# Designed miniproteins, single chains, continued (3), part 101

Each design is a single chain, and the fold is of that chain. pLDDT is the mean over its residues in the fold that is shown.

## One batch from the design tools (miniprotein)

Design m11492
Fold by ESMFold2-Fast:
Structure m11492 (fold): chain A 75 residues (1-75)
Amino acid sequence: LDEATREKLKEALISVGVPEEVAEAIVDAIARAEAARGGPLDEAAVRSIVRAIGEKAGLSEEQIEKAIEAAVAAM
């Protein structure tokens, strides 16, 4: 995940109400997953990562769904 995509993804998450520290955790998790896979993640993988981190951070179901939509659209 290049720096420009990381910044775009982080800002997209913050724009839908995700706290900055949670947005950074999501971006880092996606970057690590792409590195481990050796290529871009599919939508299902992105959805899974955003949901897992959002749930741990205590985000509401509505916020998690908005975060998933924002992350998928930014990639």
Scores: mean pLDDT 81

Design m11493
Fold by ESMFold2-Fast:
Structure m11493 (fold): chain A 71 residues (1-71)
Amino acid sequence: KEEALKKAEELLKKAAELKKEADATEDPIKRIGLLLDAIGDALEAVRLAKKVGREEEMAAAAVAAGIPLRL
Protein backbone atom coordinates (compact mmCIF):
# COMPACT_ATOMS: atom_id res chain seq x y z
CA LYS A 1 0.00 0.00 0.00
CA GLU A 2 1.91 3.03 -1.31
CA GLU A 3 -0.65 5.39 0.24
CA ALA A 4 -0.10 3.97 3.74
CA LEU A 5 3.69 4.23 3.44
CA LYS A 6 3.54 7.81 2.11
CA LYS A 7 1.20 8.83 4.94
CA ALA A 8 3.52 7.14 7.46
CA GLU A 9 6.50 9.08 6.08
CA GLU A 10 4.56 12.36 6.30
CA LEU A 11 3.54 11.61 9.91
CA LEU A 12 7.13 10.77 10.86
CA LYS A 13 8.35 14.03 9.30
CA LYS A 14 5.70 15.94 11.29
CA ALA A 15 6.72 14.07 14.47
CA ALA A 16 10.39 14.98 13.91
CA GLU A 17 9.44 18.66 13.47
CA LEU A 18 7.37 18.56 16.69
CA LYS A 19 10.32 16.95 18.52
CA LYS A 20 12.62 19.78 17.36
CA GLU A 21 10.03 22.35 18.51
CA ALA A 22 9.82 20.60 21.91
CA ASP A 23 13.63 20.68 22.28
CA ALA A 24 13.59 24.44 21.55
CA THR A 25 10.73 25.16 23.98
CA GLU A 26 11.58 26.75 27.35
CA ASP A 27 8.08 26.12 28.80
CA PRO A 28 8.12 22.66 30.45
CA ILE A 29 4.36 22.14 30.04
CA LYS A 30 4.39 23.13 26.36
CA ARG A 31 7.47 20.92 25.81
CA ILE A 32 5.64 17.90 27.27
CA GLY A 33 2.61 18.59 25.06
CA LEU A 34 4.77 18.80 21.93
CA LEU A 35 6.59 15.58 22.86
CA LEU A 36 3.27 13.76 23.35
CA ASP A 37 2.09 15.00 19.93
CA ALA A 38 5.38 13.85 18.35
CA ILE A 39 5.08 10.41 19.99
CA GLY A 40 1.47 10.10 18.81
CA ASP A 41 2.34 10.96 15.21
CA ALA A 42 5.36 8.61 15.27
CA LEU A 43 3.27 5.73 16.67
CA GLU A 44 0.62 6.29 13.96
CA ALA A 45 3.41 6.28 11.34
CA VAL A 46 4.72 2.94 12.72
CA ARG A 47 1.17 1.53 12.73
CA LEU A 48 0.64 2.48 9.06
CA ALA A 49 4.10 1.17 8.08
CA LYS A 50 3.29 -2.16 9.80
CA LYS A 51 0.45 -2.68 7.28
CA VAL A 52 3.09 -2.81 4.48
CA GLY A 53 5.81 -4.68 6.41
CA ARG A 54 7.97 -1.61 7.16
CA GLU A 55 7.32 -1.40 10.92
CA GLU A 56 10.94 -1.95 12.03
CA GLU A 57 12.33 0.58 9.54
CA MET A 58 9.78 3.22 10.57
CA ALA A 59 10.34 2.59 14.30
CA ALA A 60 14.12 2.82 13.80
CA ALA A 61 13.70 6.11 11.91
CA ALA A 62 11.58 7.54 14.75
CA VAL A 63 14.19 6.54 17.34
CA ALA A 64 16.95 8.01 15.13
CA ALA A 65 14.98 11.29 15.11
CA GLY A 66 15.05 11.22 18.92
CA ILE A 67 11.36 10.46 19.39
CA PRO A 68 10.67 8.11 22.35
CA LEU A 69 8.04 5.59 21.24
CA ARG A 70 7.24 4.96 24.93
CA LEU A 71 7.03 7.37 27.85
Scores: mean pLDDT 79

Design m11494
Fold by ESMFold2-Fast:
Structure m11494 (fold): chain A 61 residues (1-61)
Amino acid sequence: TEELELAKQSKPVEAVKLALENNRPEDLTPLTILGALFEALAGDKEAEELLKQYFDMVSAV
């Protein structure tokens, strides 16, 4: 979606959230995941929880 594409560029945490809500973790780029990881390391609890959900989802199979 256009919303997800825009979020990937400037809002990595929102992009992860949108991809999880749409059950499309494969739509996330490595740069988007890295951006969300930096936000989590900076103390963003939402980014930390969303990344945990992402890795749980992609490792489930």
Scores: mean pLDDT 73

Design m11495
Fold by ESMFold2-Fast:
Formats: sequence, C-alpha cells, structure tokens
Structure m11495 (fold): chain A 83 residues (1-83)
Amino acid sequence: MVKVKVEIYDAETGELLGSGEFIAESFEEGIKYTIELLKDALGEDTKIKLVSEEETETSKKVTFEAEVDGKVLKVVVTGKRIE
C-alpha cells in the first residue's frame, strides 16, 4: 500500500489551491483516482498532460498539467510506500 498526497497549484502564480491525502493499494491506483476526481470536478473535457515523473526506492512523484477553459493547473501526486 502507498500513502498518496495530491497538491494542486495555479500554474501561472505557483499558488497552492488545494491538497489532499489518501491511501491506495498502488501508486497507479492513486493516480487513476486523482485523474477521476479532476475530471469529476472540472469536466470530462479537461486536458491532462504528464509533465514529469520521479521515482526512488520508496516513493514516486508525478506532475500533471490540467487545462480547463483556458486555466492551467499544476497537479503534483506523491506516493510513499507504507511499511
């Protein structure tokens, strides 16, 4: 299992707009859940682009850009292994 942290920033200003944490069985499931939440909140027409991935032995970090109605959000998803 992994502890997943999601942070949403304004891509232009770098301001933190929101954050949340949850437990997932895998990092892949955590990402899937995050994308589903974004589409439910912003709409199915939301464009999601993978920007970067970073992985270590105990953690993985993925950054997305989500674009809706000309507004760009930076979404950072960090997963850490639970021992």
Scores: mean pLDDT 80

Design m11496
Fold by ESMFold2-Fast:
Structure m11496 (fold): chain A 81 residues (1-81)
Amino acid sequence: EPSPLGEEEVERRLAAEVEARREEVLAQARAEGLSEAELELAELFFELVLTDPAAARAVLQVQAEQGLEAAIALARERLAA
């Protein structure tokens, strides 16, 4: 089993771990009965939390005020901008 020491290898392994954790979290959410639209919002929300936490909070407010579809639309716009 290769265990090289270096920043390049560390970044590569971290990316793989993040992908594995995302898959696990989404599988758990699906098992808990979340809809496909709710899973889409959850995935977009994870990206916003990592890149722009303020936008993530705005998406939650929109979901509470205007509903799921509006929250997904806002999340997509924020990630595209």
Scores: mean pLDDT 72

Design m11497
Fold by ESMFold2-Fast:
Structure m11497 (fold): chain A 90 residues (1-90)
Amino acid sequence: GPGPTSFTAPSTTKHPVTGETLTLVLELDEQGRPLRLIAVDQETGDVDRSPVEELGPDIYQATVKVNGHTLRVTFEIKDGKLIVLSVEEV
């Protein structure tokens, strides 16, 4: 049956346009696979939740909208932690 979802420990990165600190948390399914990226702007409190896509082995991507900017976040998971590889405006 479906198990409860879980979350990674929060990670931080910088908004590429504003320079504000973004906190990123990853929601995982019952198998520990990425479902959704949650991005929070620490300055404004703006929040977006967006589905995660797998680009290749252990490389993932999500597109979030924070403070009126659409951001592509590319990341990997190592030792239960979200590691940000890039953040770019699209």
Scores: mean pLDDT 82

Design m11498
Fold by ESMFold2-Fast:
Structure m11498 (fold): chain A 82 residues (1-82)
Amino acid sequence: LPELQKAAEYAEKAARYAKKGDKKGALGYLLKAAKHVYKALPSSPKISQKVLDYLQKAADYLSKGDFKGAAEYAEKAARLAA
């Protein structure tokens, strides 16, 4: 699905920004990834929900200042969405 491919690209960018310690950049790309996953939900509900779960965990780690955890879960979201 084009929407899941776009979500994967944004999740990879989120991971890259998290690795650099850029909380605002990482969060921005996590939100863009989530938007594309929501568009894929009707066509691929199981995989889309799991991608959203990983994006939420990445955001939770980011809110706690755990950039390594945020990057890891953003990468998991990207790999699953690809």
Scores: mean pLDDT 86

Design m11499
Fold by ESMFold2-Fast:
Structure m11499 (fold): chain A 65 residues (1-65)
Amino acid sequence: PVLVLPEDELVAILTQVPGFTEEQARAAVRALRGEAPNTFTDEQTAQIKAALAPVLGDATLDLDA
């Protein structure tokens, strides 16, 4: 699995992105899990990547392990 965050937290993170509704956030979570096809625009896909970058970066830390 790529992410261990619960769906509610992923939805909350994505809804903080300007222009994202709660329904869009839910659809994005499903697409990220590979459970649904990606029907988003290029802009929405870029916003999803940007929203995940700080979460994944924080989890990685600066350790070379």
Scores: mean pLDDT 64

Design m11500
Fold by ESMFold2-Fast:
Structure m11500 (fold): chain A 56 residues (1-56)
Amino acid sequence: MDEEILALVREFLERHSLDELIAVGKEVGADIGSDEEILALPEEKKRKLIELIKRK
């Protein structure tokens, strides 16, 4: 999951802005401005973040 989520975030940032990533993070109730913040998320929030990123 951790490797997968970081790869998806990197792919998302190639196509979208950091502000859009932050907006997605707000939808799951999390700050996700860094790899460290993303990896610190509970598994449930990581799963929701993956789903939202894949929709974009």
Scores: mean pLDDT 76

Design m11501
Fold by ESMFold2-Fast:
Structure m11501 (fold): chain A 82 residues (1-82)
Amino acid sequence: STTPPPLELVRKGIDYAEKLLKEGKYEEALSVAQRILDALKGYDVPPEVLARVYRLIADAYEMLGQEDKAKEYREKAEKLES
């Protein structure tokens, strides 16, 4: 597989997506978080990093009125933090 993305850069991307959520840019936040998730696919990453991405996706879906998807990603995050 190709070299995994640097975790420090991943964390900065997560911080940016969290900022977009706070600014009410829910669709943009979802897009950024989903792109981060796709980039991490197939790599071993710290559970806390993956949980943050899932929580961002869940929060964005919740704000967009997509309750079923929000619940799904929230449960994925909770399983990683248990």
Scores: mean pLDDT 84

Design m11502
Fold by ESMFold2-Fast:
Structure m11502 (fold): chain A 69 residues (1-69)
Amino acid sequence: AVEEARKALDAGNYDEALRYAKQAIEEGDYKGASEVLKELGRALNAKGDTAKSIQAYALAAKAELLAKA
C-alpha cells in the first residue's frame, strides 16, 4: 500500500496515491502512511490543490498519532 502510494505520487496520480495511503492506514502501516501523506500534501500544495493538501496533512497527522499509540 505505501509502495503503491509512492509510485502513484511519482506518476502524478494524486487521487490514487491518497487511496493507497488510506489503505496503508487500514493495514496498520501508520509510519509509512504518515511519510507518504506528508509528501502527497507537499505535492498537492505545489499544484495549488489546497483542499486535498489539507486532507493529506490531516491524515498524516492522524497516522503519526496512531503510530505512537
Scores: mean pLDDT 83

Design m11503
Fold by ESMFold2-Fast:
Structure m11503 (fold): chain A 109 residues (1-109)
Amino acid sequence: MPSRAELEARIAALKPDLLDPNTASELEGLAFILSVSLPEPSEEVQKKIKEIDKEIAEMAKNEVEPEELRAYAAELAAQLDDPHVLFALLASTSLSIAVINALRKRKER
């Protein structure tokens, strides 16, 4: 049974390898488990989540490479300690990459 400290330590260990999609997926799952175990995010944390979501959405709209979104998420994740913000960052990044790939597939018609 992983403790909160063990989950936080695993997240910290995974952050350097976030350019690997499998590592990013594992960290997203761990951040989700931590976030649902914590109280609802504060208004400050909610504002930070909205700012990150907006920036990722703008990058996706500008059709950046999926690798650029992963690099952005990895760089920001190194600066983020809050599991709610970390989960939001990774979830928005994975969703945006899926949208970019779908749009690219449409252009290959």
Scores: mean pLDDT 78

Design m11504
Fold by ESMFold2-Fast:
Structure m11504 (fold): chain A 88 residues (1-88)
Amino acid sequence: SEIEELLEKTTLSREELEELYEIFKELDEDGDGKITLEEFLAKAEELLGLSKEEALALFRLADVNNDGVISFREFVLGYDYMKLGDKS
């Protein structure tokens, strides 16, 4: 499953991945499996506890295709990478 793949590729626990999946579904207002920058910025502070600047940085990191939208997989990988970068 996608969760099993992400468990192997990230530092996140199964519980954290399941929580991020529920958060992603709340961000994905259209239910199309992708979130736009506008949708993400509108709720990222509330749902993830990120500042506007941190949310923008995460979205830019996750949007590896530079198409202005991110999938759940890209969202999780960007989030994990951002958390690893917090160690000075």
Scores: mean pLDDT 77

Design m11505
Fold by ESMFold2-Fast:
Structure m11505 (fold): chain A 87 residues (1-87)
Amino acid sequence: SKLEEAERLLKKAREYLKQGDYEKAIELALRAIRLALTVVKDRFTAGVLDGLGLIALGVGRVTGDYKFAAEQLIRTAEELLRLARES
């Protein structure tokens, strides 16, 4: 299912974050977020969480703090997957 695929991507994103590969962590977290967004029924909360994740990505790109961006996008993916499971 899309939810199981998103959970696998999130697990890999966390592994890359632990290894210091922030670019791969961000890539996989964004893919997990996109999949979770197709499942979440609470569209308002999903939109707010997605928006906050994109702001964190923007901050990381402007400041070069890709670790911060990766950590925040993984957090966003985790929260969206929780909402998707409750959907």
Scores: mean pLDDT 86

Design m11506
Fold by ESMFold2-Fast:
Order: structure tokens, then C-alpha cells, then sequence
Structure m11506 (fold): chain A 65 residues (1-65)
């Protein structure tokens, strides 16, 4: 399990360096879920990068109170 966690952390880092697409981040999230990895660091990093692709438009509207 720990070896798989490190492997997925490397995949996250590689996608961060390449600037991966929303679909690539979604696919990685599904792979992590299928592997039954419940690591907060991996999930927070994936969620943060997905949010960057989805939220620059959607949350900007919510912040304009």
C-alpha cells in the first residue's frame, strides 16, 4: 500500500510539472479510488488541481459579493 501511495504521489508530481488537463486529473483520481488509497495528501493535491481547472470561472462569481 505505501509503495502504491508513493507511485501515485510521483504521478501527481509529474502531472503538476506537465500542467495536466482536467481529464487527466480526473482519470488519476479514479485510479487512486480504484486502488482504495485513502491518503489525504494525494486527495488534497488532486482536488486542488481539479479546482484550478473548474473554479477560476465558477468560484470567481461566488467571491464577487
Amino acid sequence: MEEKIEEFKKKVEELEKSGGTLQEWRDLAHEVLDADINDLEIWQRIGRLIARHVRPGALAGARAL
Scores: mean pLDDT 68

Design m11507
Fold by ESMFold2-Fast:
Structure m11507 (fold): chain A 58 residues (1-58)
Amino acid sequence: MKLVEVVEDYKGKTENELDVKKGEVLKILEIVDEDYVLVEDEKGNSGLVPKRYLKEIE
C-alpha cells in the first residue's frame, strides 16, 4: 500500500481538493498528474492534494 505523509498544512481550493494537516498519513489512491495526487484520509474522505505537500513513507 502506498502511503504519504503531509509535510505542510493544505486547505483545498476547490470541491475536488482535500483539507490536510501536517503529519497526517494518507493513502494514495491514484497519481493523477505531475502536480496532484488523489488520496484518502483516516476518516474515508478522498480528494486531490498537490504533490509538494506530500512525502512518500513506503
Scores: mean pLDDT 81

Design m11508
Fold by ESMFold2-Fast:
Order: sequence, then C-alpha cells, then structure tokens
Structure m11508 (fold): chain A 70 residues (1-70)
Amino acid sequence: ELSPVQKEALKILQRAEEIIEKYKVSEEELEEFYERLNKIADESEKKNLSAEELVKKAKEEVERFEKEKE
C-alpha cells in the first residue's frame, strides 16, 4: 500500500500529466520540465532532504509549470 507521501507524489505526477495533455506541451518544453525535476531530485539527494521536502519542491515546480502555460 502507498504511504501518504507516496500518494501525494502520485497526485502531483497525475496533475503534471493533465497539464501536459491540456496544453499540448511540446517535446522541448517537456524535456526542460523533466530537467528541472531532475535538478530538484539531485539537490534533494545532495542535501539529504526528506521525502516530504522533495514532494513539496516537486509540487511547486508543477504549479509553476501550470502557471507558465496559462
């Protein structure tokens, strides 16, 4: 069974997919988005951030991406 943090992460991923589909995001923009998420993951690993902090940063990036597409 998924933990609360894993469930929140899944919801964030589902939201990202909805944004990508709704706004017909180009391959280049999608690559840039994934690069930003990878940088968040790398920095979180280097700084030993909690899973909760990683999920929070990922959520903020998805919300930023959505606002950029509005």
Scores: mean pLDDT 79

Design m11509
Fold by ESMFold2-Fast:
Order: sequence, then C-alpha cells, then structure tokens
Structure m11509 (fold): chain A 90 residues (1-90)
Amino acid sequence: NSQKLAEEIGEIFSNLAAKGKAAEAAAKGGKGIADSPTASAEAKEYGKLAYELGAKGDADSAGQYLALAIQEAVEKGETGALQDALNALK
C-alpha cells in the first residue's frame, strides 16, 4: 500500500542521511517520482524540485520537496510512483 511504500522510502532516506547523503537521496527519490509515468503532475513537480535542489547539494530544501512529492503520491494512492522512488534509492 502507499503508506508502507512511503515508510520504506523514509527508512532508506534516513539511513542515507545518517551517512551524509541526504541531498543525494532526495535527488534520487525526487527524480524517481518526477520520471514516473503514473505520478500526478503535482507529484512530478515536487519530485523535479527535489531532484534539482538535491543535485545542487541543498539537502534541506530537497528533503522538503521530496516529502511533499511523497505526501501527494500517498494521498492520491500513487503506489507506482512511490515504488519508482523506492527503486531509485536502492
């Protein structure tokens, strides 16, 4: 379900952030949602912002946009988009 996928994404993100890779993780997760064919336009826009800011090393802003992209995907039941984000983080 979408909540379980969001939890798994959060766990992997937290593990990467603990290793100093928060910006990289936000960029990867965000790109996964932005490139997902099943994501809504709103989820894709937040994912793209997470990717662009994360690629620039802005971990705080990238993390916030990744959280917004995940929240949008969960609220809309976009399990495919969440799975794409999870796969991008692995």
Scores: mean pLDDT 89

Design m11510
Fold by ESMFold2-Fast:
Structure m11510 (fold): chain A 73 residues (1-73)
Amino acid sequence: SEAVKKLAEQLGSLERFKDFSDEQLEEIARFLDVNGDGVIDEEERLKVLEFQKENGLEEDGIMDDKTIEALKK
């Protein structure tokens, strides 16, 4: 919970995520923070890659606009 909040705060400071609500940022952070450590690392990259594959997106492991849009549904 605390690690998720810290990650959501870090994501919210990025230009890409500035239009997201606090609740949406926490949802994204919870999805990405597989380890519960509040850091996006290789394990979180694999989680993003798996999500992209499952949703028919480009499998690059990067949180791009299409991946973010898919996470909002």
Scores: mean pLDDT 67

Design m11511
Fold by ESMFold2-Fast:
Structure m11511 (fold): chain A 99 residues (1-99)
Amino acid sequence: MSLAELVERFKEAFPDSIVSFELELLLAVLQASPDGRVSLADLVAYANQRFGPNPGLEARVRELHARVDRDGDGVVDEAELRAYLAEEAKRLGAEHLLD
């Protein structure tokens, strides 16, 4: 399954989740990245560019990036995002989204 398909299935399963919006932003930045790596600064800059300065949105994207950044190097890649989504699907009882 592509990362985009996985994110879309997660959004469809949890449409009222604010996290689905932040996941879409992270996916967009990751897909636009030439090396497939997304820093916290890149994600914050993208959110500010698309929606203007919003401290609430900035706080939420920072929180998502920190949760996905499992090795703590300050950069997120596709493997870390997939691992995060797998753990979230397990936590929510929605492991079928990973098929």
Scores: mean pLDDT 75

Design m11512
Fold by ESMFold2-Fast:
Structure m11512 (fold): chain A 74 residues (1-74)
Amino acid sequence: ALRIVSVLYDPNLVSENTSTVGDLLAELPFADEESRRLVELYMRAHGFTDESRVRYRVVELPDGDAILEFARAE
C-alpha cells in the first residue's frame, strides 16, 4: 500500500498512466486516508477537479513510502 510522503506537479512529466482525479483517488492503493487526502488537496490546489484528466507516476521508495508525480493530460 502507498504511504504518500510527497506530491509533485511536473508539467514535463512523461507517463502513459492517465486517469481522472476521481478515479485515481478511488483506485490507487493508499495506505491511509492521510495519503489520499494529501494527493486530493495538492491536485485541487493546482486547479484540478474530480473530472480532470491527469498523467501520473508513482515512485515507490523503500519501506512503503511513495511520491506521486502528476501533470495535466489533455
Scores: mean pLDDT 85

Design m11513
Fold by ESMFold2-Fast:
Structure m11513 (fold): chain A 85 residues (1-85)
Amino acid sequence: SMEDLRRALELLGQIAEYALRHNERMAALVREYEARLQALADAGKASLESTLELHRELLGKLREEAEREGDEEMLELIEQAEEAL
């Protein structure tokens, strides 16, 4: 639903803020995917499907990093975002 999508976007924002403040490797991943999303927008190729796919890919990579670090707070945020997508 649109409400679930809105919750997912809010959680993605929280994940990005957490990454930028607490983990340099996760912050680098967030910046990489923000650049990729911006490149799609600049090329006029941004769609709901491409945006969701990039966000799912980012969440997967962030999960791997969070599991490596034992970051339970980040893992909980990622799980909630994936459930809402």
Scores: mean pLDDT 82

Design m11514
Fold by ESMFold2-Fast:
Structure m11514 (fold): chain A 94 residues (1-94)
Amino acid sequence: MKELEEAAKRLAELMLELGGSQKMVDNVFKVAKEAIENPEVVPEVTELFRLGVEAAREGLEEKGLPRYVALSVAGVWVMGASAEVLIYKRRKEK
């Protein structure tokens, strides 16, 4: 889980470098941190999140694609997984 927290933090820093808004970065970081602090809530989603980000980043960078493209794909995986975690938690606490 600590490796996922560090990956999310580095992704947030990269989004800021690419001109993303601080509010967007804060939201992604909050949801990711909440998932890391409560991994029991979404164990399969957490593992898929980690593997998806790593696979997308490594594969695209290794093929010589621009950093922006590799980060965009990784970002979609991170954002999508974070949204799923938030939706799952809201439904469970409903």
Scores: mean pLDDT 56

Design m11515
Fold by ESMFold2-Fast:
Structure m11515 (fold): chain A 77 residues (1-77)
Amino acid sequence: DAARRQAERLLEEAERLRKEAEEIRNQVNLSNDPSVGEKFIAQGWGSLGSEGLMEKIREMEERAEELERKAKEVLEA
């Protein structure tokens, strides 16, 4: 029960990170669209440019993978 709940929380956090990374990736692909940017400015990422945003995507995806592995460990224990 407790292990299931812990795994669910880890998987939910991983899913949120994957969705955020996908949003950033879509914005990087739309970087030539002048309507894009206000959301990233509010998050403090507006000044990073495409290279910095790609680095953020990588960090978020790596963290999501780590959380998914940790959830699997909790369920297998």
Scores: mean pLDDT 71

Design m11516
Fold by ESMFold2-Fast:
Structure m11516 (fold): chain A 100 residues (1-100)
Amino acid sequence: STSSQSMFDDIISYMSTQVLNYVQTNTQQPMSPQDQQDLFDIINQIINNMVNSFQNGDYQSMQSYVDYMIDLMRNNQSSVSVINDIFSQMVNSMNQTLNS
């Protein structure tokens, strides 16, 4: 329904706004290759869990993964731009699924 779509658009907008806010407020520094790999592995796990929760209608678990992503960005300020790019791809994927 239109109302359900609007609610998810609001959640996606909230997530995107939080990511952008971190990009604007945090100093970025290079990460080691190992730290980058560890971060990517964690992000991929979060993305998969969020998509699965969304597909199952478990919006509470999805919100928990959003909160975890925000904490991850806070702890890894040097990679905020990379995290933002991955997050944007995830948001686009969820939006395409919702609009299909």
Scores: mean pLDDT 58

Design m11517
Fold by ESMFold2-Fast:
Structure m11517 (fold): chain A 92 residues (1-92)
Amino acid sequence: EEKYEKVVKEIKKLLEENKEEEALKKIKKFIHEEALNSDLTPKEVLEKFIDWLVSKNEIELAIKILELLLTDESLNTKEIKERLEELKKKLE
């Protein structure tokens, strides 16, 4: 949880500076490192991270993170698209 707060602060700073490519790199590195240090897959790490953001009422940030991940062709999955649509409906 504390490591989630730290990475969120770093991502927010990069997005405020319009450094979207650096933010994407930071997000991908975080997911990869967390997957390596746990019994979780990268997809499970991403899901837990997004769920944590939603629990903290950071829904707009969660949407932005998923949108950035979808710009990476290797991560452009139906599951990420469906999660993004679900979060957008919560803002309606």
Scores: mean pLDDT 80

Design m11518
Fold by ESMFold2-Fast:
Structure m11518 (fold): chain A 71 residues (1-71)
Amino acid sequence: DKITLTLLGETFVADSLDEALKKLRELFEKAIAEAKASSSTTITGQDGKVYNSLDEFLAGLGELGSRQLKE
């Protein structure tokens, strides 16, 4: 099965959760680098929430994944 991710206006398709997380990490790191280049250090997530670090974003994804699978 394919996993579709949308982050900061970019859409990616991955064949596994591990691949999806790898692509998401690479995108997040690139977004941070671009934000620094544009004199912005704050990153806004897909749901409009502001994330200050990759760890915070990944923690949010882990919580959402656990809840979404139950619903």
Scores: mean pLDDT 62

Design m11519
Fold by ESMFold2-Fast:
Structure m11519 (fold): chain A 78 residues (1-78)
Amino acid sequence: MDEIIEAVGEKNKGKPREQVEKVLLELLDELIENGINKDEALLARAFIERKLEKALELAKKLGLDPKVVEESFRLLEE
């Protein structure tokens, strides 16, 4: 497994941002399916997909300040 993850990382070196984001989304989906930091992984996934409404719902569930989440999304758009 680790060898496959490293090989995927090496394959995506110098690739467009979209391909790197795809690999990160696949890793986050695996964490979600295995219940490992599921709510945090869902929040990170929403940030990568730039789904502000989804991120706000997850932040509320996690007890995070929604203003911090909104500010983080604004910074990602810069």
Scores: mean pLDDT 69

Design m11520
Fold by ESMFold2-Fast:
Structure m11520 (fold): chain A 99 residues (1-99)
Amino acid sequence: SKYDKLVEVLAEELGISKREAQALLDDILKNPEKAYEILKEALRVAGKDISGETLKNLVLKMAEALGDEELIEKARSADPNDFKKIAELFVELVKKAKE
C-alpha cells in the first residue's frame, strides 16, 4: 500500500524500525495538531538536526515514494525555514497515503 511505502521510507531515513515508523505515523494521524512536536522529537531521537531543511528533504522523499506530483511540487516549493508549515505538509501526505 502507499502507507507501507511511507513507513519504509521513514524507517530508512530516520534509522528506526518499520514498527517504530508505523507508530510515529499513527501518532501523527491521531494528533495532527501536534505533528510539529512529534516530528521534532523524532528527529532529536534519530540524532538528526531539528531543521526545516531536514524535514523538507524527508517530506520530499516520502512524496516521491507515493508518486503524487502535487505533493512533490508542494515539498519542493516549501520554505525550509518554516518547520511548522512543512510539518503540516507531512500530515497531509500521511493522510493521503492512509486513504
Scores: mean pLDDT 83

Design m11521
Fold by ESMFold2-Fast:
Structure m11521 (fold): chain A 65 residues (1-65)
Amino acid sequence: LKGKKFKVLEDGAVLLGDGSVLKKGDIFEVLDYKEISSNEIEAVVRYKGKEYRARIDLNKVEEIE
């Protein structure tokens, strides 16, 4: 997961630490992560050039390259 880019498949898949959520079609990069469950991680992500703490539902995002 570290260093990989992901696309959001549905709204609410990624909750940023400021309380905002990424929208379907948004692209982000995982810089660091901790597993919370088999389907959920707490991560540091890069989105539009800024770093955020985020909670991610792995079933609702797709790895891209």
Scores: mean pLDDT 84

Design m11522
Fold by ESMFold2-Fast:
Structure m11522 (fold): chain A 90 residues (1-90)
Amino acid sequence: MSVEELEKKIEEERERAAKAYEEYKANPSEEARRRLIEEAAEIAKLEAEYRLAKGEKEEEVRKKLEELLASLEAEGELGREIAEAVRRLL
């Protein structure tokens, strides 16, 4: 994908993630939690692809991803589940 296509996909996924978060926050359910985790993981994957497409080195992209995953894991159980889903996709 082009950088422009990736930017648009990231924006679309962020909108879906925001909606999924609102749904989970208002009425917590296993389905809403799963959807939120899936959307958050997809965003992390797309952002990594975007950084690579912009010419960032793989080592730098990996380091940034590891920083993000560590931050998510520190946020609690939901963050740990999101980090695990991201690790499976990447």
Scores: mean pLDDT 80

Design m11523
Fold by ESMFold2-Fast:
Structure m11523 (fold): chain A 86 residues (1-86)
Amino acid sequence: DKEEAYKKAKELAKWLEKNKDYDAIRDLGKKIALLSKTDPEVAKAIAEAFAETLSVEMLKIVKEEAKKAGEEEIAELLEKAIEEKE
């Protein structure tokens, strides 16, 4: 359920942003990239929630993990969010 994934991702992003948990953000970036290979709509919903909620610094980490995994659509979505926040 992409709506449920979006809501849970927003809650997680708020918690991680408060704690500045860069290791957890990097791990989640890898998991989103893996998820995009099997369920791209859910992965995109999670990426959109992160784009709205995370700081530029954390979004750059998620974007790099998406790029490493070859997930260009997710990386582009995150790059646009970074540009709009700066």
Scores: mean pLDDT 81

Design m11524
Fold by ESMFold2-Fast:
Structure m11524 (fold): chain A 72 residues (1-72)
Amino acid sequence: AKPLADIEELTIDVDELDKETAESIAKTLKRLSEQAKIGKLVVRAGSVTKEAEELLKKTAKELGIELEIEKL
């Protein structure tokens, strides 16, 4: 059977992409990837920490999701 839900692109807007925010996003991605195929994640943030960026890149790679981080 084909997946019931394919998500081509998921966009998340946050004021600050810190470690806690990145962990929350990673947890959400893992849950969604169990139920749907996600193609791309775009995170738009006012500020980005290196630790948060590295965490999201690792999680996206493990799940086969393209990751784009935009600093606003």
Scores: mean pLDDT 81

Design m11525
Fold by ESMFold2-Fast:
Structure m11525 (fold): chain A 74 residues (1-74)
Amino acid sequence: MSNIEKKMEEAGKELAEKYPELPDLARLIGFARAVGEMTGEAGKAAADRFIQRVLDTLNELLKKLEEEIKKLES
């Protein structure tokens, strides 16, 4: 259990430094990774489900960033 919390915290810190607006995404990724590590094959399925949700949220943010960048290029 402590390992899950540590992985969430480390992933959160790393991504929070690069993406301070997305700390929750980093924590979710860390949690999914920790779950996968604990339960092996079953954990991989659970991690994939978490990553899917995280990825959907990230895609929305990336789309907004991409639009802003294109406006600057235009």
Scores: mean pLDDT 64

Design m11526
Fold by ESMFold2-Fast:
Structure m11526 (fold): chain A 108 residues (1-108)
Amino acid sequence: MEDLRNEAIELFEKAAELLRKAAELSTHPDIADRFRQAAEMAETAARYLKAGDVERASDLAEQIADTVEELAKEARQDPRVPQTASDLIEKAAELFRKAAELARKAAE
């Protein structure tokens, strides 16, 4: 269980870094703020895992995965979002999906 938690933590932290990078590349505040909010949720899930609150982290992880997948879809369709930022969000979505799966396994 500890190995699964540690891997999930690393994935959440890496995905949060990608979202913060996407926010820096986004020139429009509304778009950048949405990416930063998703990063903060990921950092919160990592904190729950570090505290041993695996159940709470797992629930939040599923919400984050859904939220970031929607952000990735919107970013692909928004001409104000640079392609580089869109690519980072898509990669973050993949990492969050994997992190959510690992967090769920750690909770079981």
Scores: mean pLDDT 81

